# Designs tried in a protein design run: designed miniproteins, single chains, continued (2). Part 102

Each design is a single chain, and the fold is of that chain. pLDDT is the mean over its residues in the fold that is shown.

## One batch from the design tools (miniprotein)

Design m7541
Fold by ESMFold2-Fast:
Structure m7541 (fold): chain A 61 residues (1-61)
Amino acid sequence: SVDDLQAEYDRLSDELTRKMGELDDLKKNNADPSDIKKVESDIKGLQDKINGLVAEIKKLE
């Protein structure tokens, strides 16, 4: 349902915001490049999932 897709969108958006904050903190603290790349990869995956959900929601409108 659209409500289920909206709930999933909200969940992923919150997770993306948290991961972006984590990435900012890692960069400010000059963390290990491998840790930075891992979080960047996680963010990319979340963005791809969110884009897929947005496309799915739009098809139902």
Scores: mean pLDDT 86

Design m7542
Fold by ESMFold2-Fast:
Structure m7542 (fold): chain A 99 residues (1-99)
Amino acid sequence: MAAEEERRREQELREGIKKTVELLLKAAKAGEGEREKILEAIETSNSISKKLLEAIKNYILGKTTEEELLEVAREVAENPNQEPASPEEIEEILEELKK
């Protein structure tokens, strides 16, 4: 295995997850109009799986570590049949993150 290529993929995964976490945190704290724009960006640009969404929620709430979140992200990236989260499921998680 090429260690450089493996590390590059790992960095890309970590960066993508951090961006997704930041986007969800912004959506959770945003007013209704801004939240809608962020949700549309997630839905149209990057579908997020139910499993990954739950892991991100648990990470933000301090229930899991960054390493545990990355493990779920790797599983999702390797499994093309992951069920995508619906807009309603994403909104439900954002409401949980507000409180």
Scores: mean pLDDT 72

Design m7543
Fold by ESMFold2-Fast:
Structure m7543 (fold): chain A 78 residues (1-78)
Amino acid sequence: MLASMEERLEAIEKQVEILEKSDSDKAVKLRQLDNLESELDAMREQVERQFSGEAKERLLARIDELKKRIEELKKKLE
């Protein structure tokens, strides 16, 4: 359902924000970022199968933005 997908995306956004602000070990952060990226890949597949039109476009754009943000964090961690 759309609401469930939006709720999952909001949870991932909050987790990314926490990781950006966290003083956790680099290896722990990288593992958590990898897990979130895998979850976003699964969500992208689900969105492509279940949605169409503007809803699909909006959800995919949000997923792509989060994936880009995760990749940027990974680069900063090296």
Scores: mean pLDDT 82

Design m7544
Fold by ESMFold2-Fast:
Structure m7544 (fold): chain A 98 residues (1-98)
Amino acid sequence: KKVYVLRAAIGNAELPEPYLLDENLEESVEVAPRGQTSHATGRDEEGIYMEGTSNETGMSFVVSSEDEKKIEEIKKQLEEVAKKRGLSYKTEIFTFDV
């Protein structure tokens, strides 16, 4: 069974490790003061799992789904947001056989 994982970095953030997010992902949000790293994890009812971090250097994301088209749409949305804000971006999609 194929699972698609998007890793993304916006601004001066580094690309995160590509790892699988699944139904064991706990939803959490941690908003840190300026100069610290904020974290958020989430999932939707359509089987998209996301983990994000943000700090003064930029934002990084890991997104997983069994639906390749949804991953490509999220990648495009993140790239468009970065372009509109004049920020650099790096994105990469991995396929895992599980």
Scores: mean pLDDT 69

Design m7545
Fold by ESMFold2-Fast:
Structure m7545 (fold): chain A 66 residues (1-66)
Amino acid sequence: LEEEIERLLSLPREEQVARLRELLTEIGVPDATVDALVRAFEEGSEERARRLLEEAVQGVARKRAA
């Protein structure tokens, strides 16, 4: 997960958006969260995008841990 996040952040913005949406949908992140992340990436806000991505991953991890 940590390696995947770092890999995504190193990609061009358009490619990040496409792969991020695909990956998050596949692991079960809520659609609303996916949309928020995609918008942050499209706007080029790296700080916000990273924070939202971390929150989404943690949310999925909590559901798995339960």
Scores: mean pLDDT 69

Design m7546
Fold by ESMFold2-Fast:
Structure m7546 (fold): chain A 70 residues (1-70)
Amino acid sequence: VLEAAKALYNTVLKANGSQETIDQVIAAIASALAGDREAALRHVEAVREQMADNPEVQKAAEAFEAALRA
């Protein structure tokens, strides 16, 4: 989970994501660490919607979702 979360965070930063999108990634990580998998998945989905045109962000988000569902 941590490696997938780190990858999503770094990918959004490199893609020059908005502060709103970065805050969604941080919220997803915080929710996952708190054991709230459903909240974490909602925040990852928000990141995917906000950066729908960035394939690298989509791939990193999919990896994070897969790790949360494992």
Scores: mean pLDDT 82

Design m7547
Fold by ESMFold2-Fast:
Structure m7547 (fold): chain A 81 residues (1-81)
Amino acid sequence: SATEEALEQLDQFEADLDQLAAAFKAGKVSAAEVRAALDRGLESLAQMREAFKDNPEVQAKIDELEARLEELRAEVEAAEA
């Protein structure tokens, strides 16, 4: 279903976010590169949110991912302080 495909795409987004966090902690990517990736991620999540606006399951997964993205943003900001 479109819902299952969307949730699989969001699971991949979560895996990509975890890889980005690990790469940042390992010093393999800069804070600027992480911030650029997070900004693109937020844009992608906003597009998915509009496409699935009437789907509470997809909306809930997007809410979780937005929270995780903001956690990583805070970690990056703290690391540069």
Scores: mean pLDDT 88

Design m7548
Fold by ESMFold2-Fast:
Structure m7548 (fold): chain A 94 residues (1-94)
Amino acid sequence: MERLKKVLEELRKAGKITDEEYDELMSLIEKVNEAIKKLEEQGKTEKVKSLRAFLDGIVEALEAAKDADPETVRRLVRRIKLQLEKFIEEIEKE
């Protein structure tokens, strides 16, 4: 998750996302990491692999978009936020 923190920090410093958007994303990522730990403790290896692959995809998408215009970056960030919120809701519902 160091790569994810680094790319979000770079986007924030470049003015492509707001401090508020950065804080919201970091909070959601922390919740996903906590959910992964609980799933690992339960032996749900398949779900853990799926969540890790999803987070890796987010890192790759943000790294690819780091040189894009601010509007494109913010649109991607909004989409990521909604997807993370949906994943957290689905985990809590089970």
Scores: mean pLDDT 78

Design m7549
Fold by ESMFold2-Fast:
Structure m7549 (fold): chain A 102 residues (1-102)
Amino acid sequence: MFSRSGGFVVYETYEKVREWAKKNFKGKKISSLPVVDLVLELVAAAIDGNDELMRYYLEKLLSLGVSPEEILELARFALDNMKYIPKSDKEAALKRLEELLS
């Protein structure tokens, strides 16, 4: 079973990412909570190496008019703040995202 403390750390990280997006992307579509949450789902799929889910969330984000550059910037910030994910897994996820967004 997933521990309550582990769930709390994930929640705190996601809230930090949402607040950062609101400040860094003021007035842009990517600053909206539903869009930030789609980027977090894309990052989770990238960590899992799930190519089908990565493409699914990317297509959704692009359909909303979010730029690949903004998606990648927010994804990098999210990964950097996921202290509970091993560095090697974060580096692999970032590489997958960079290849997908290029």
Scores: mean pLDDT 81

Design m7550
Fold by ESMFold2-Fast:
Structure m7550 (fold): chain A 60 residues (1-60)
Amino acid sequence: MEKYEENAKKRVEETVKINKSRGIELSEAQKQAIYDGYLYHNIYEGDELKYAPLLAAPEA
């Protein structure tokens, strides 16, 4: 579980860096939503997710 959390945090950091290079500053709420989306994605080990904030995860 911890490895998925670390991976999600790393993804958020990379996303922040990319957006900063383009002059876009992400809010804390946006960072949290991205983190939650990546954490969900990592648990399922799927790359088919939209990488959007996935607070409403699909129920299969």
Scores: mean pLDDT 62

Design m7551
Fold by ESMFold2-Fast:
Structure m7551 (fold): chain A 86 residues (1-86)
Amino acid sequence: MGFEKALEELEKAGYPLDPETRERILELVKAGNKKELVQFIAAEIKGQPKEKRDALIAAGVLAGLNMYIAGSKAVELAEKIREKYK
């Protein structure tokens, strides 16, 4: 599916996810469960360093979530990648 390739491109661009987190996001996106995906990402962000938070937020944006956290280069890149894999 286009999302898995888009996620790989995001990770190669400097926003890597932990393997377990990556697999969970792919599972939730495949299931179409946006509510659970939002809850999962919100929980994972809590207490993480900025680089890991940026990667999680970018993955959420890539999956089509409206993550209104101001001014992230990661978000801008995720939106560009998402458009490429439409």
Scores: mean pLDDT 76

Design m7552
Fold by ESMFold2-Fast:
Structure m7552 (fold): chain A 97 residues (1-97)
Amino acid sequence: MDGNEIIEFFLRTLLETGSVREAAEAVKEKFGISDVSLQQILRGIKLALERKAKEIKPEHFTMAQVLIPRAKTLEEEIDALQEVVDEKGLEYVKSLL
């Protein structure tokens, strides 16, 4: 699944607002995607940021891949991605574009 257009819109909105929640809501409204599809997109973006950040240990990326199928809610996915954005800064988000 590429979802590149949705991901690009999400990342641009995230860069403008600094908020994963606002970016997620904007994507849902613009593209009409389900909460499940949005959860998958947020997981993919988190993994892409972790992979692209040279300072992130490979262990963290592997654990994220193992644990992601157990994430239970859209709220938890939003909070998890926001923590990564807050830790690494918007420069890492921009690098994914």
Scores: mean pLDDT 67

Design m7553
Fold by ESMFold2-Fast:
Structure m7553 (fold): chain A 104 residues (1-104)
Amino acid sequence: MTPELLAALDETIERLKEVKERIEQATSFDEIVEAANELIDSLVRLAQTAEAHGDEDLVQRILDYIDEIARALNEATSVEEAKQKLLEIIDKVIKDLEAQRNAA
């Protein structure tokens, strides 16, 4: 992994942890959607960096996570359901990215 991609991973992991705290504190669907959009934007930026550095596996993993987030938002019928699903996804993403970082 390139130094630039490692830096992008570190920045993304920290950003995802910030978004996780915002989702945990969210009390409305609008607040959850805002936090989820920030999560997606962070992942899109990481995917663009990974693509520029030829890490096709990381690009695919990120795109799969973005799809999972979009499905969770579209299928959730309550604030509580959306919040639970997004927290499960973001925890999975953070753990995966930390594992990628540590394997580099």
Scores: mean pLDDT 85

Design m7554
Fold by ESMFold2-Fast:
Structure m7554 (fold): chain A 71 residues (1-71)
Amino acid sequence: MKEQVERQTKFVQKVLTDLARRGASREDLEQRARDIGESLGLNGYSEEQVKEIYEAALKAIEEEYEKLEKE
């Protein structure tokens, strides 16, 4: 399960980072992260696993916006 959570986390981070680079707003990306979290819960991920993936996704969004602002 930990390996599956890591794969899902990386996939979600990649999707959100790509959207951010393509001009998606922070608000849109945060909403997308919430929608993904809800979908993961419906697909058998535990609340703890959903929270871990969601928090990693929000961190990736924040890091990408900070990077775009500085560069």
Scores: mean pLDDT 76

Design m7555
Fold by ESMFold2-Fast:
Structure m7555 (fold): chain A 72 residues (1-72)
Amino acid sequence: RLSLEEAVELLKRLLRASPFLGSKRGGEILEQVLLRFGPDNLFNVTEAQLQSLPGVGPREARELLAALRELR
């Protein structure tokens, strides 16, 4: 199984394939998730928690959750 750090790096690569999350802003959003919820909670973050972050709307939250499921 992947460590949380390895999963985050793989997630960044997957998010860079997304037109939205492949931008510099996508990396900034991922950094905010890690700072606010911590890496241990990355795969347990809810849609509502993601929407609490600046610049993350409902669609971005759902796309992030889909990418996180692909890392499992």
Scores: mean pLDDT 68

Design m7556
Fold by ESMFold2-Fast:
Structure m7556 (fold): chain A 80 residues (1-80)
Amino acid sequence: GSEESERVAREIGRRLLTEVPPQIAEDIRKKIQELEKMGKTELAKRYRAELDRAVAAGDFDALLRISIEVENELKKLKEE
């Protein structure tokens, strides 16, 4: 992965948000809810606040980052 790879991922993400923004936000919210159900309540609260800010600001880089971070946290919990 390079700056080019990250740029392409951001462009794809921005396009998807433009086409189906409710679905992207909903998918991230569902993952955050799973994180909360698994006992990571403080992390879930933080990510929910970050998601709401990113959605309000149209901040695609933040949406992509939150999605990746939540997925990584869920993966760690599900593998244990």
Scores: mean pLDDT 73

Design m7557
Fold by ESMFold2-Fast:
Structure m7557 (fold): chain A 85 residues (1-85)
Amino acid sequence: SKVEELEKELDRIGAEASRLADEAEAQNTPQGWEAEIVATLAIIYLAIGKTEASHLPSEEDKVKLLEDAVKKGRQLLAEARQILA
């Protein structure tokens, strides 16, 4: 289903964000701390989106919410990478 595909995509983005947060933490610099915070916010946002979608009765509404969560997660991940670069 589209919902299952989007949930798998959220999990992939979350795994990428987790790896980036670990890399950022390992640098132990103010720039690394900022990147770690942003990457962690991505993880939190993805988790919130997945939880909210689980409470929606309509598959169309679930898809829209999950697509928004994917978009936001990717934006935050890109921001964290830019900070770390």
Scores: mean pLDDT 88

Design m7558
Fold by ESMFold2-Fast:
Structure m7558 (fold): chain A 113 residues (1-113)
Amino acid sequence: MLEEIRELVSRGLEAMRAGNYEEAVKYFEEALKLAEQAGVDPRTLLDLALQIASAYLKLGEFEKAIKILNEARDRAVERYKAQGKEDEAELYQRTADTAINHLKEEYERRKAA
């Protein structure tokens, strides 16, 4: 699983460099799914979600980028709480919410223009 996740991330990054953002999303989403199943640390889950969000932003898909970040935040918070790391869960949620809200504000501004 971990080697397969690494291979999928490599393929996603290759797709990003080639400008194949839709293919990059597919590879990163599969990597995220396997990483969740493998029980990897919350930071790795966030990094994968940020890659997916980055690809969606390149496609102009702001709502999909916001959705994936919200889902990754919720899962990471649950995992920190499951580890008894309540303070880390709270800090992570606040940090992620700030970034997501900033992206939402940018999206609304661009829609209004």
Scores: mean pLDDT 80

Design m7559
Fold by ESMFold2-Fast:
Structure m7559 (fold): chain A 67 residues (1-67)
Amino acid sequence: EERQKIVDELAEKIASLLTEIEKNKDDPEKYRELVRKLRDFLIEMEKKYGKEVTEEALRKAVERVKA
């Protein structure tokens, strides 16, 4: 299937998690939980789609959050 479509879908999910992490940075428990969720998600995606796809999705997600 289309590699770019997968990257875009993953980037949206990562961006959502990054936004929630930023919103909860002053809540240590919630921050820790969200960071763990992001870590687990990235590990799972690297296992399923490979490092290159996961890294590209992360870069796009960071770019979206900065905008």
Scores: mean pLDDT 81

Design m7560
Fold by ESMFold2-Fast:
Structure m7560 (fold): chain A 87 residues (1-87)
Amino acid sequence: SIQIDDDKLELDRMRQQINQLRQQDPSLQQQADQALQQIQQYDDLVQKYQDEVKNHNFTASTQLGEDITKKKSDIVSLLQQMQEQQQ
């Protein structure tokens, strides 16, 4: 199951970490921009998911749930890559 509220708090912390990393290392700017863009896309997907649930659109809400899960995974992977490059 998707834990949207818990994931949102985790993503907010990741946004702070991404901003910290790019301030420390300007070479990470492109990766930071990509990761922050994906967090914005996550927020958009969550809004669409909530709208489709409200509209009883089962097919769309199921697909959006999968897209949300994948987007979070992509964001986590990008942050991990940035952290590895800092070492």
Scores: mean pLDDT 83

Design m7561
Fold by ESMFold2-Fast:
Structure m7561 (fold): chain A 96 residues (1-96)
Amino acid sequence: MEKKRKETIEDLRKYLKKRGIDLSEEELEKLFEEYLEKATELIIKSKRLQGIEIKEEEISETEKLQAVVSLEVAEVLREIGEEIQEELERERELKE
């Protein structure tokens, strides 16, 4: 699992770098830990909505790592969407 954690962090780094975001090793680790905590919370909430109570210890590391990658992609897509909306709004105001 430790090996897979390193691979996930490296994949996250490459993904962000392609977006023009180059983070230091320390910043990348901090971001990863924040996403890991958020992923764990969301998994627990999702299970509770299905009527299943689960503790953090019952969630596999693989499931947490998969959720981290999904959250990062979703956040990047959200930021892109916000940028596009801002550009469209400015364009409409200028054309009027």
Scores: mean pLDDT 68

Design m7562
Fold by ESMFold2-Fast:
Structure m7562 (fold): chain A 55 residues (1-55)
Amino acid sequence: SMAEIEEVRKQLEDVAAKMRAAGKSPEDIAANLRHLGRLRGYEELGEEFAREVLA
């Protein structure tokens, strides 16, 4: 559902922000976001976020 997609989007944003604050590389952040997207069943969303982090 759209509500589930928005919840996952917010969780990926929160994780990315936390990893960035911890000094993780863009590559490490991207890899983790892809992993979390797959675990949640939203692989394409995780890949979208990973591409944005690496841009």
Scores: mean pLDDT 85

Design m7563
Fold by ESMFold2-Fast:
Structure m7563 (fold): chain A 98 residues (1-98)
Amino acid sequence: MEKEKLLEEARKYLGEAFSIFGTIARKGTPEARKIAFKAMSYLLKAIEELKKDPEKAINYVKEALSYFEQLRKYDPEGAEKAIEYVKKALELLEKIKS
């Protein structure tokens, strides 16, 4: 089904973002690490909810995105790339709602 394909693609983009923020957490300052782990926590909640409640997943992704924007000052290039993946996942999840 098209919906399942969109969910799987969104999951892959969220996974790519998670990996990038994991790298920022490992290499970053203690402040950057706290922000990255908080954002990653929301991404994990979003991934858990993807198939159960896509609307709840969207809300968790939006929450994570707010923390990811804060990481731009610590790692602008890595943060921008990960934010792009998160936005792609949101576009796919919103298509499921429409």
Scores: mean pLDDT 80

Design m7564
Fold by ESMFold2-Fast:
Structure m7564 (fold): chain A 87 residues (1-87)
Amino acid sequence: EKEKILELGEELIKLALEAIDKGAISVTTGIGLVLRAIGAQFDLEKLGKADQAKKDLIDIAKDLKKLVTGVDEDLAKKAQEILERLK
């Protein structure tokens, strides 16, 4: 479970950076999502808060999906795929 959550956190960071690169979200908004994902990974790795990390990543995936829906459907699909894998 820990390895899966860390992998999904890394995928979310990568997707947020891709969304910035494609201009689907602002740099400020995207950096905010990246920092939130890093915080969730820290909570998991250093504090053992797996349930909290999972909840935080779900919220980040939902926020990213909402931001890119109607802007970039490929990014929206990728965000939904991460969200389903986190549930």
Scores: mean pLDDT 85

Design m7565
Fold by ESMFold2-Fast:
Structure m7565 (fold): chain A 59 residues (1-59)
Amino acid sequence: SEIKKWEEETKRAIEEAERAAEYARETLPPVMAEVVEGLMEISKSSSEFVGERKIEKLK
């Protein structure tokens, strides 16, 4: 159940990051929107990495 809770939390964080990127794309200059998209990719990758590490520790 701890693994499932962490997976749901990670999924939610990714969804929120995607929404923030969409908002930035509509409100920020194109150059800044590109940077935000790059940061979102890094954040998503980082969240997945942390999730895997957490799951391994729970076993």
Scores: mean pLDDT 69

Design m7566
Fold by ESMFold2-Fast:
Structure m7566 (fold): chain A 69 residues (1-69)
Amino acid sequence: SLEDRVLQVLRLAAGPDSRAPSPAQIYTLFHNLFPDEDVSYAAFTAALNRLAAAGRVRRLPDGRWRLVT
């Protein structure tokens, strides 16, 4: 699903030494990893919001996103 791919991108961006990515950084990395996927920014942000509602990710005060452990 789109949500599973977004989670995969966030897992790749999440390192102990890595700053939480911005939405734009996640979207760019998504297209780099899945270049054949035609996903609009609106569909992408909707998937992030659904993952947040499911408790799988959270939005930080600075607008960056992180996986929920």
Scores: mean pLDDT 76

Design m7567
Fold by ESMFold2-Fast:
Structure m7567 (fold): chain A 81 residues (1-81)
Amino acid sequence: GVTSLTIPFQSEDKKIVGAAYLELVDGVWRGRIIYEENGKLHSQPFESTETDIEALKAELAKRLKELLGQDVIFGEAVPGL
């Protein structure tokens, strides 16, 4: 199965672009959400126990809404970091 994922995203207003870089360690997806906002680089931790990619993306979307104050559009999740 896939053991590392890059999940790109863009804010709904298209002003913020970033990606989640995640690695599967002992059944837990762990990594960082990295994005640039107003010329400043942000890095936030993210962890999930979701085994389904769509459920993982839904949990990530909830976290991103908390961080950005808006919904996001995901690009294709790709294997690797």
Scores: mean pLDDT 85

Design m7568
Fold by ESMFold2-Fast:
Structure m7568 (fold): chain A 83 residues (1-83)
Amino acid sequence: MTMEDIEAAVKKYLIELAKKHPELVAEAGKIREELEKKAGVKIELSPDDRLAIDASDMIARLVREGKNELAEEVEKFYQELLA
């Protein structure tokens, strides 16, 4: 198992979490922002990590709004970008 295998697995898990438990993704995002604000520091993310987080946040929001078809399109688009 390589570091690349672990990173890919974590990103896949994040997308699945957004689909199955969108409330947890939304809460995690808010907690992260609050901690960054209080610490006075912003966590620097790589472009691929940022893309995974943005995709998961968008999927979670769309699922919470009942827009499941759009959430599926976002997931497919994200997977195509990784291929």
Scores: mean pLDDT 72

Design m7569
Fold by ESMFold2-Fast:
Structure m7569 (fold): chain A 91 residues (1-91)
Amino acid sequence: TLEDIIEKYKALLEELGNIREEEKHFKHNIEAAKKAYKEGKSDDEIEAYAFHDIGEMIGSETSVIPLSSELALRGYLSHAAAELLKEYMAK
């Protein structure tokens, strides 16, 4: 559900500890997830949208593809969402 996805996103931010949470980046990611939900996208696509700029927030944009795989292993993303995020970031 959208609520589950948002809670996973918040849990990740808490675990990162050193992340500089800018309101703009946080709102951007959450708004992207909400938009996907309203458009009837799958939970996997909603998860990918919620996390699409996480690399920017942690200052690790170049590592976002490897990070998507780690997030799936930790249970923050489904395997399908991690693959969608990789495709999205590869453009």
Scores: mean pLDDT 63

Design m7570
Fold by ESMFold2-Fast:
Structure m7570 (fold): chain A 63 residues (1-63)
Amino acid sequence: MKKEIEKIEEEKIVSIEDAEKEVQAAHEKYKDAKNVAVEVEQLSPTQVLVRTRAEKIIEIEEE
């Protein structure tokens, strides 16, 4: 049985008021993944970049 790691990286620009909601949504979306990291970078006084990184383990049966 071969295990493959799917690396997930997504970026979303949201308003600063929505940043916490997007961080929570990202953690919920990837709750079953390993090495989940959500980073918030301020781009302007009103906008932030939410970057989500996660690793999902996929089990592949090799024939």
Scores: mean pLDDT 77

Design m7571
Fold by ESMFold2-Fast:
Structure m7571 (fold): chain A 105 residues (1-105)
Amino acid sequence: NKKIEELLKKLEEGAKKGLKDAKDQYKLATDLAEKYDKLDKEIGELLRQLADAYKAEADAYEETIKAIKEGNVKKASDYHSLAGGFDTQAGSLDRKAKEAIEAKK
């Protein structure tokens, strides 16, 4: 089915971009958490929670890509939606971490 193949291709391209971004953000949040663990435990904990959220997002995008390779549209859609949920959670935690850092400068 040509329409399903086009949908899966676009979903795969989106998931690959999301995976790369989530992995990059996970690395940045992890590096920052290690620095703040020595300076401020509350900020360090927020940054660890942020890193965990980006890791969960990356894992969900990897599962999306696997489901696409299997031709499982429902599973791919479900994991892509789950990745979006973790991205929203990461955005909330990023805001809290930035506010906490600014308040202590």
Scores: mean pLDDT 88

Design m7572
Fold by ESMFold2-Fast:
Structure m7572 (fold): chain A 71 residues (1-71)
Amino acid sequence: DIAAELAAAQREVAALYGADPEAVAALDATLAKLATAERQEAAAPAEVREEARARIPPLLEETKAALEALR
């Protein structure tokens, strides 16, 4: 569940807010991109929904990389 993974990442960001404001801002940006892609997939016509869905895994990888950079 991408929405649950996004929520978990947001909670992890909140826990790290004192460590590095620049890294936190970068993570917030990737989370915003991921949330936008999820909304676009949900709103996409059936014929192009698979193409919209294909944008999500790269954004999940960006989010995971940003989280890892904070550790």
Scores: mean pLDDT 70

Design m7573
Fold by ESMFold2-Fast:
Structure m7573 (fold): chain A 67 residues (1-67)
Amino acid sequence: ARVRALGEAGDPAHVEELVPLLNSDDPQVRAEAARALANIGGEVTREALEKADPSPAKQAALAAIDR
């Protein structure tokens, strides 16, 4: 049930695709990637974000996941 609910909010398989976009040279792409990762949420997304390079996009995604 929880895995399916997370899949309806966003596909966890997309986390690996979205994390590199947080380091994009395009600020719009970075913002959209942060929002998508926040929508997917969950522990896998949080762990992937914690391993990413520090950035405003990373901070926004982490803050959104917590609430």
Scores: mean pLDDT 67

Design m7574
Fold by ESMFold2-Fast:
Formats: sequence, C-alpha cells, structure tokens
Structure m7574 (fold): chain A 85 residues (1-85)
Amino acid sequence: DKESQIKGLDELIKYLEEKKKTVKDPKDQAALDEAIEALKELKKAVEAGDLDAAQEARARFVEAVNKLSEELQEEIRKFIETLDT
C-alpha cells in the first residue's frame, strides 16, 4: 500500500531528524544526513511509482545506516520494526 509506505517513510525521516539533533559524533551526523536524504529520495520514487529509483534509494539508505555506530544502527532497526504490522 503506497499510502502506508509514505506514512512510514515520513515517520522514519522525522525520527532520524530528531536523532541528528542529539548525536554529537560528526561521523554519525554525516551518516544520518545521508540516510535522511536517501529516505527523501525513496519517498519521491514511491510517489512517482519509480521502482528502480526506489530500489537505489533503499540501497543508499542501507549503506548510510551501516556507517552509523552499532548503537544507532540497533535503535533505527528497532524503530523500523514498529512501522510494520
């Protein structure tokens, strides 16, 4: 469902923007910026029905998350689990 995907992406973007305000490590801040940008690209791709662009944006998001500290990676993965039923 496109609407459910968009809602989940908006909630995840908001979550990461709030996390960026609290992290002090410049590497984590840069990786969060990359992750947020990838999610914004993913949201646009989903809205446009562009499956190839959506796949590329998801790959960039995963790459950005993998640059984060293990603690932040775990927090983000746990949050994503709350977005799916």
Scores: mean pLDDT 84

Design m7575
Fold by ESMFold2-Fast:
Structure m7575 (fold): chain A 97 residues (1-97)
Amino acid sequence: AVEDLKKAIDYVEKAIEAMEAGDRDTALENLNKALDYLSKAGPDIPKELATKLVAARLQLVAAIEALNWGRYDEAIDAAKSALGTLKEVLEEVEKLK
């Protein structure tokens, strides 16, 4: 459902805000929630967009790894890359009606 993809996007945005505020625990919680909703969205996404979802998932995992090493700038960059890809997927899914 498009709703799960929108939830994943919302949680990535909240994670970025938490990272910019230096709140690691809140950032990690929101990144993990984004991954959960992305997993729920996967079956409803067209196969042509599946590679973009995989790329977004890998970027979110990279953000979590960077946060675990205290690398906030790398984590924010990875999360922003994932956010961009997820927004592109949402736009393409909404065009399909």
Scores: mean pLDDT 85

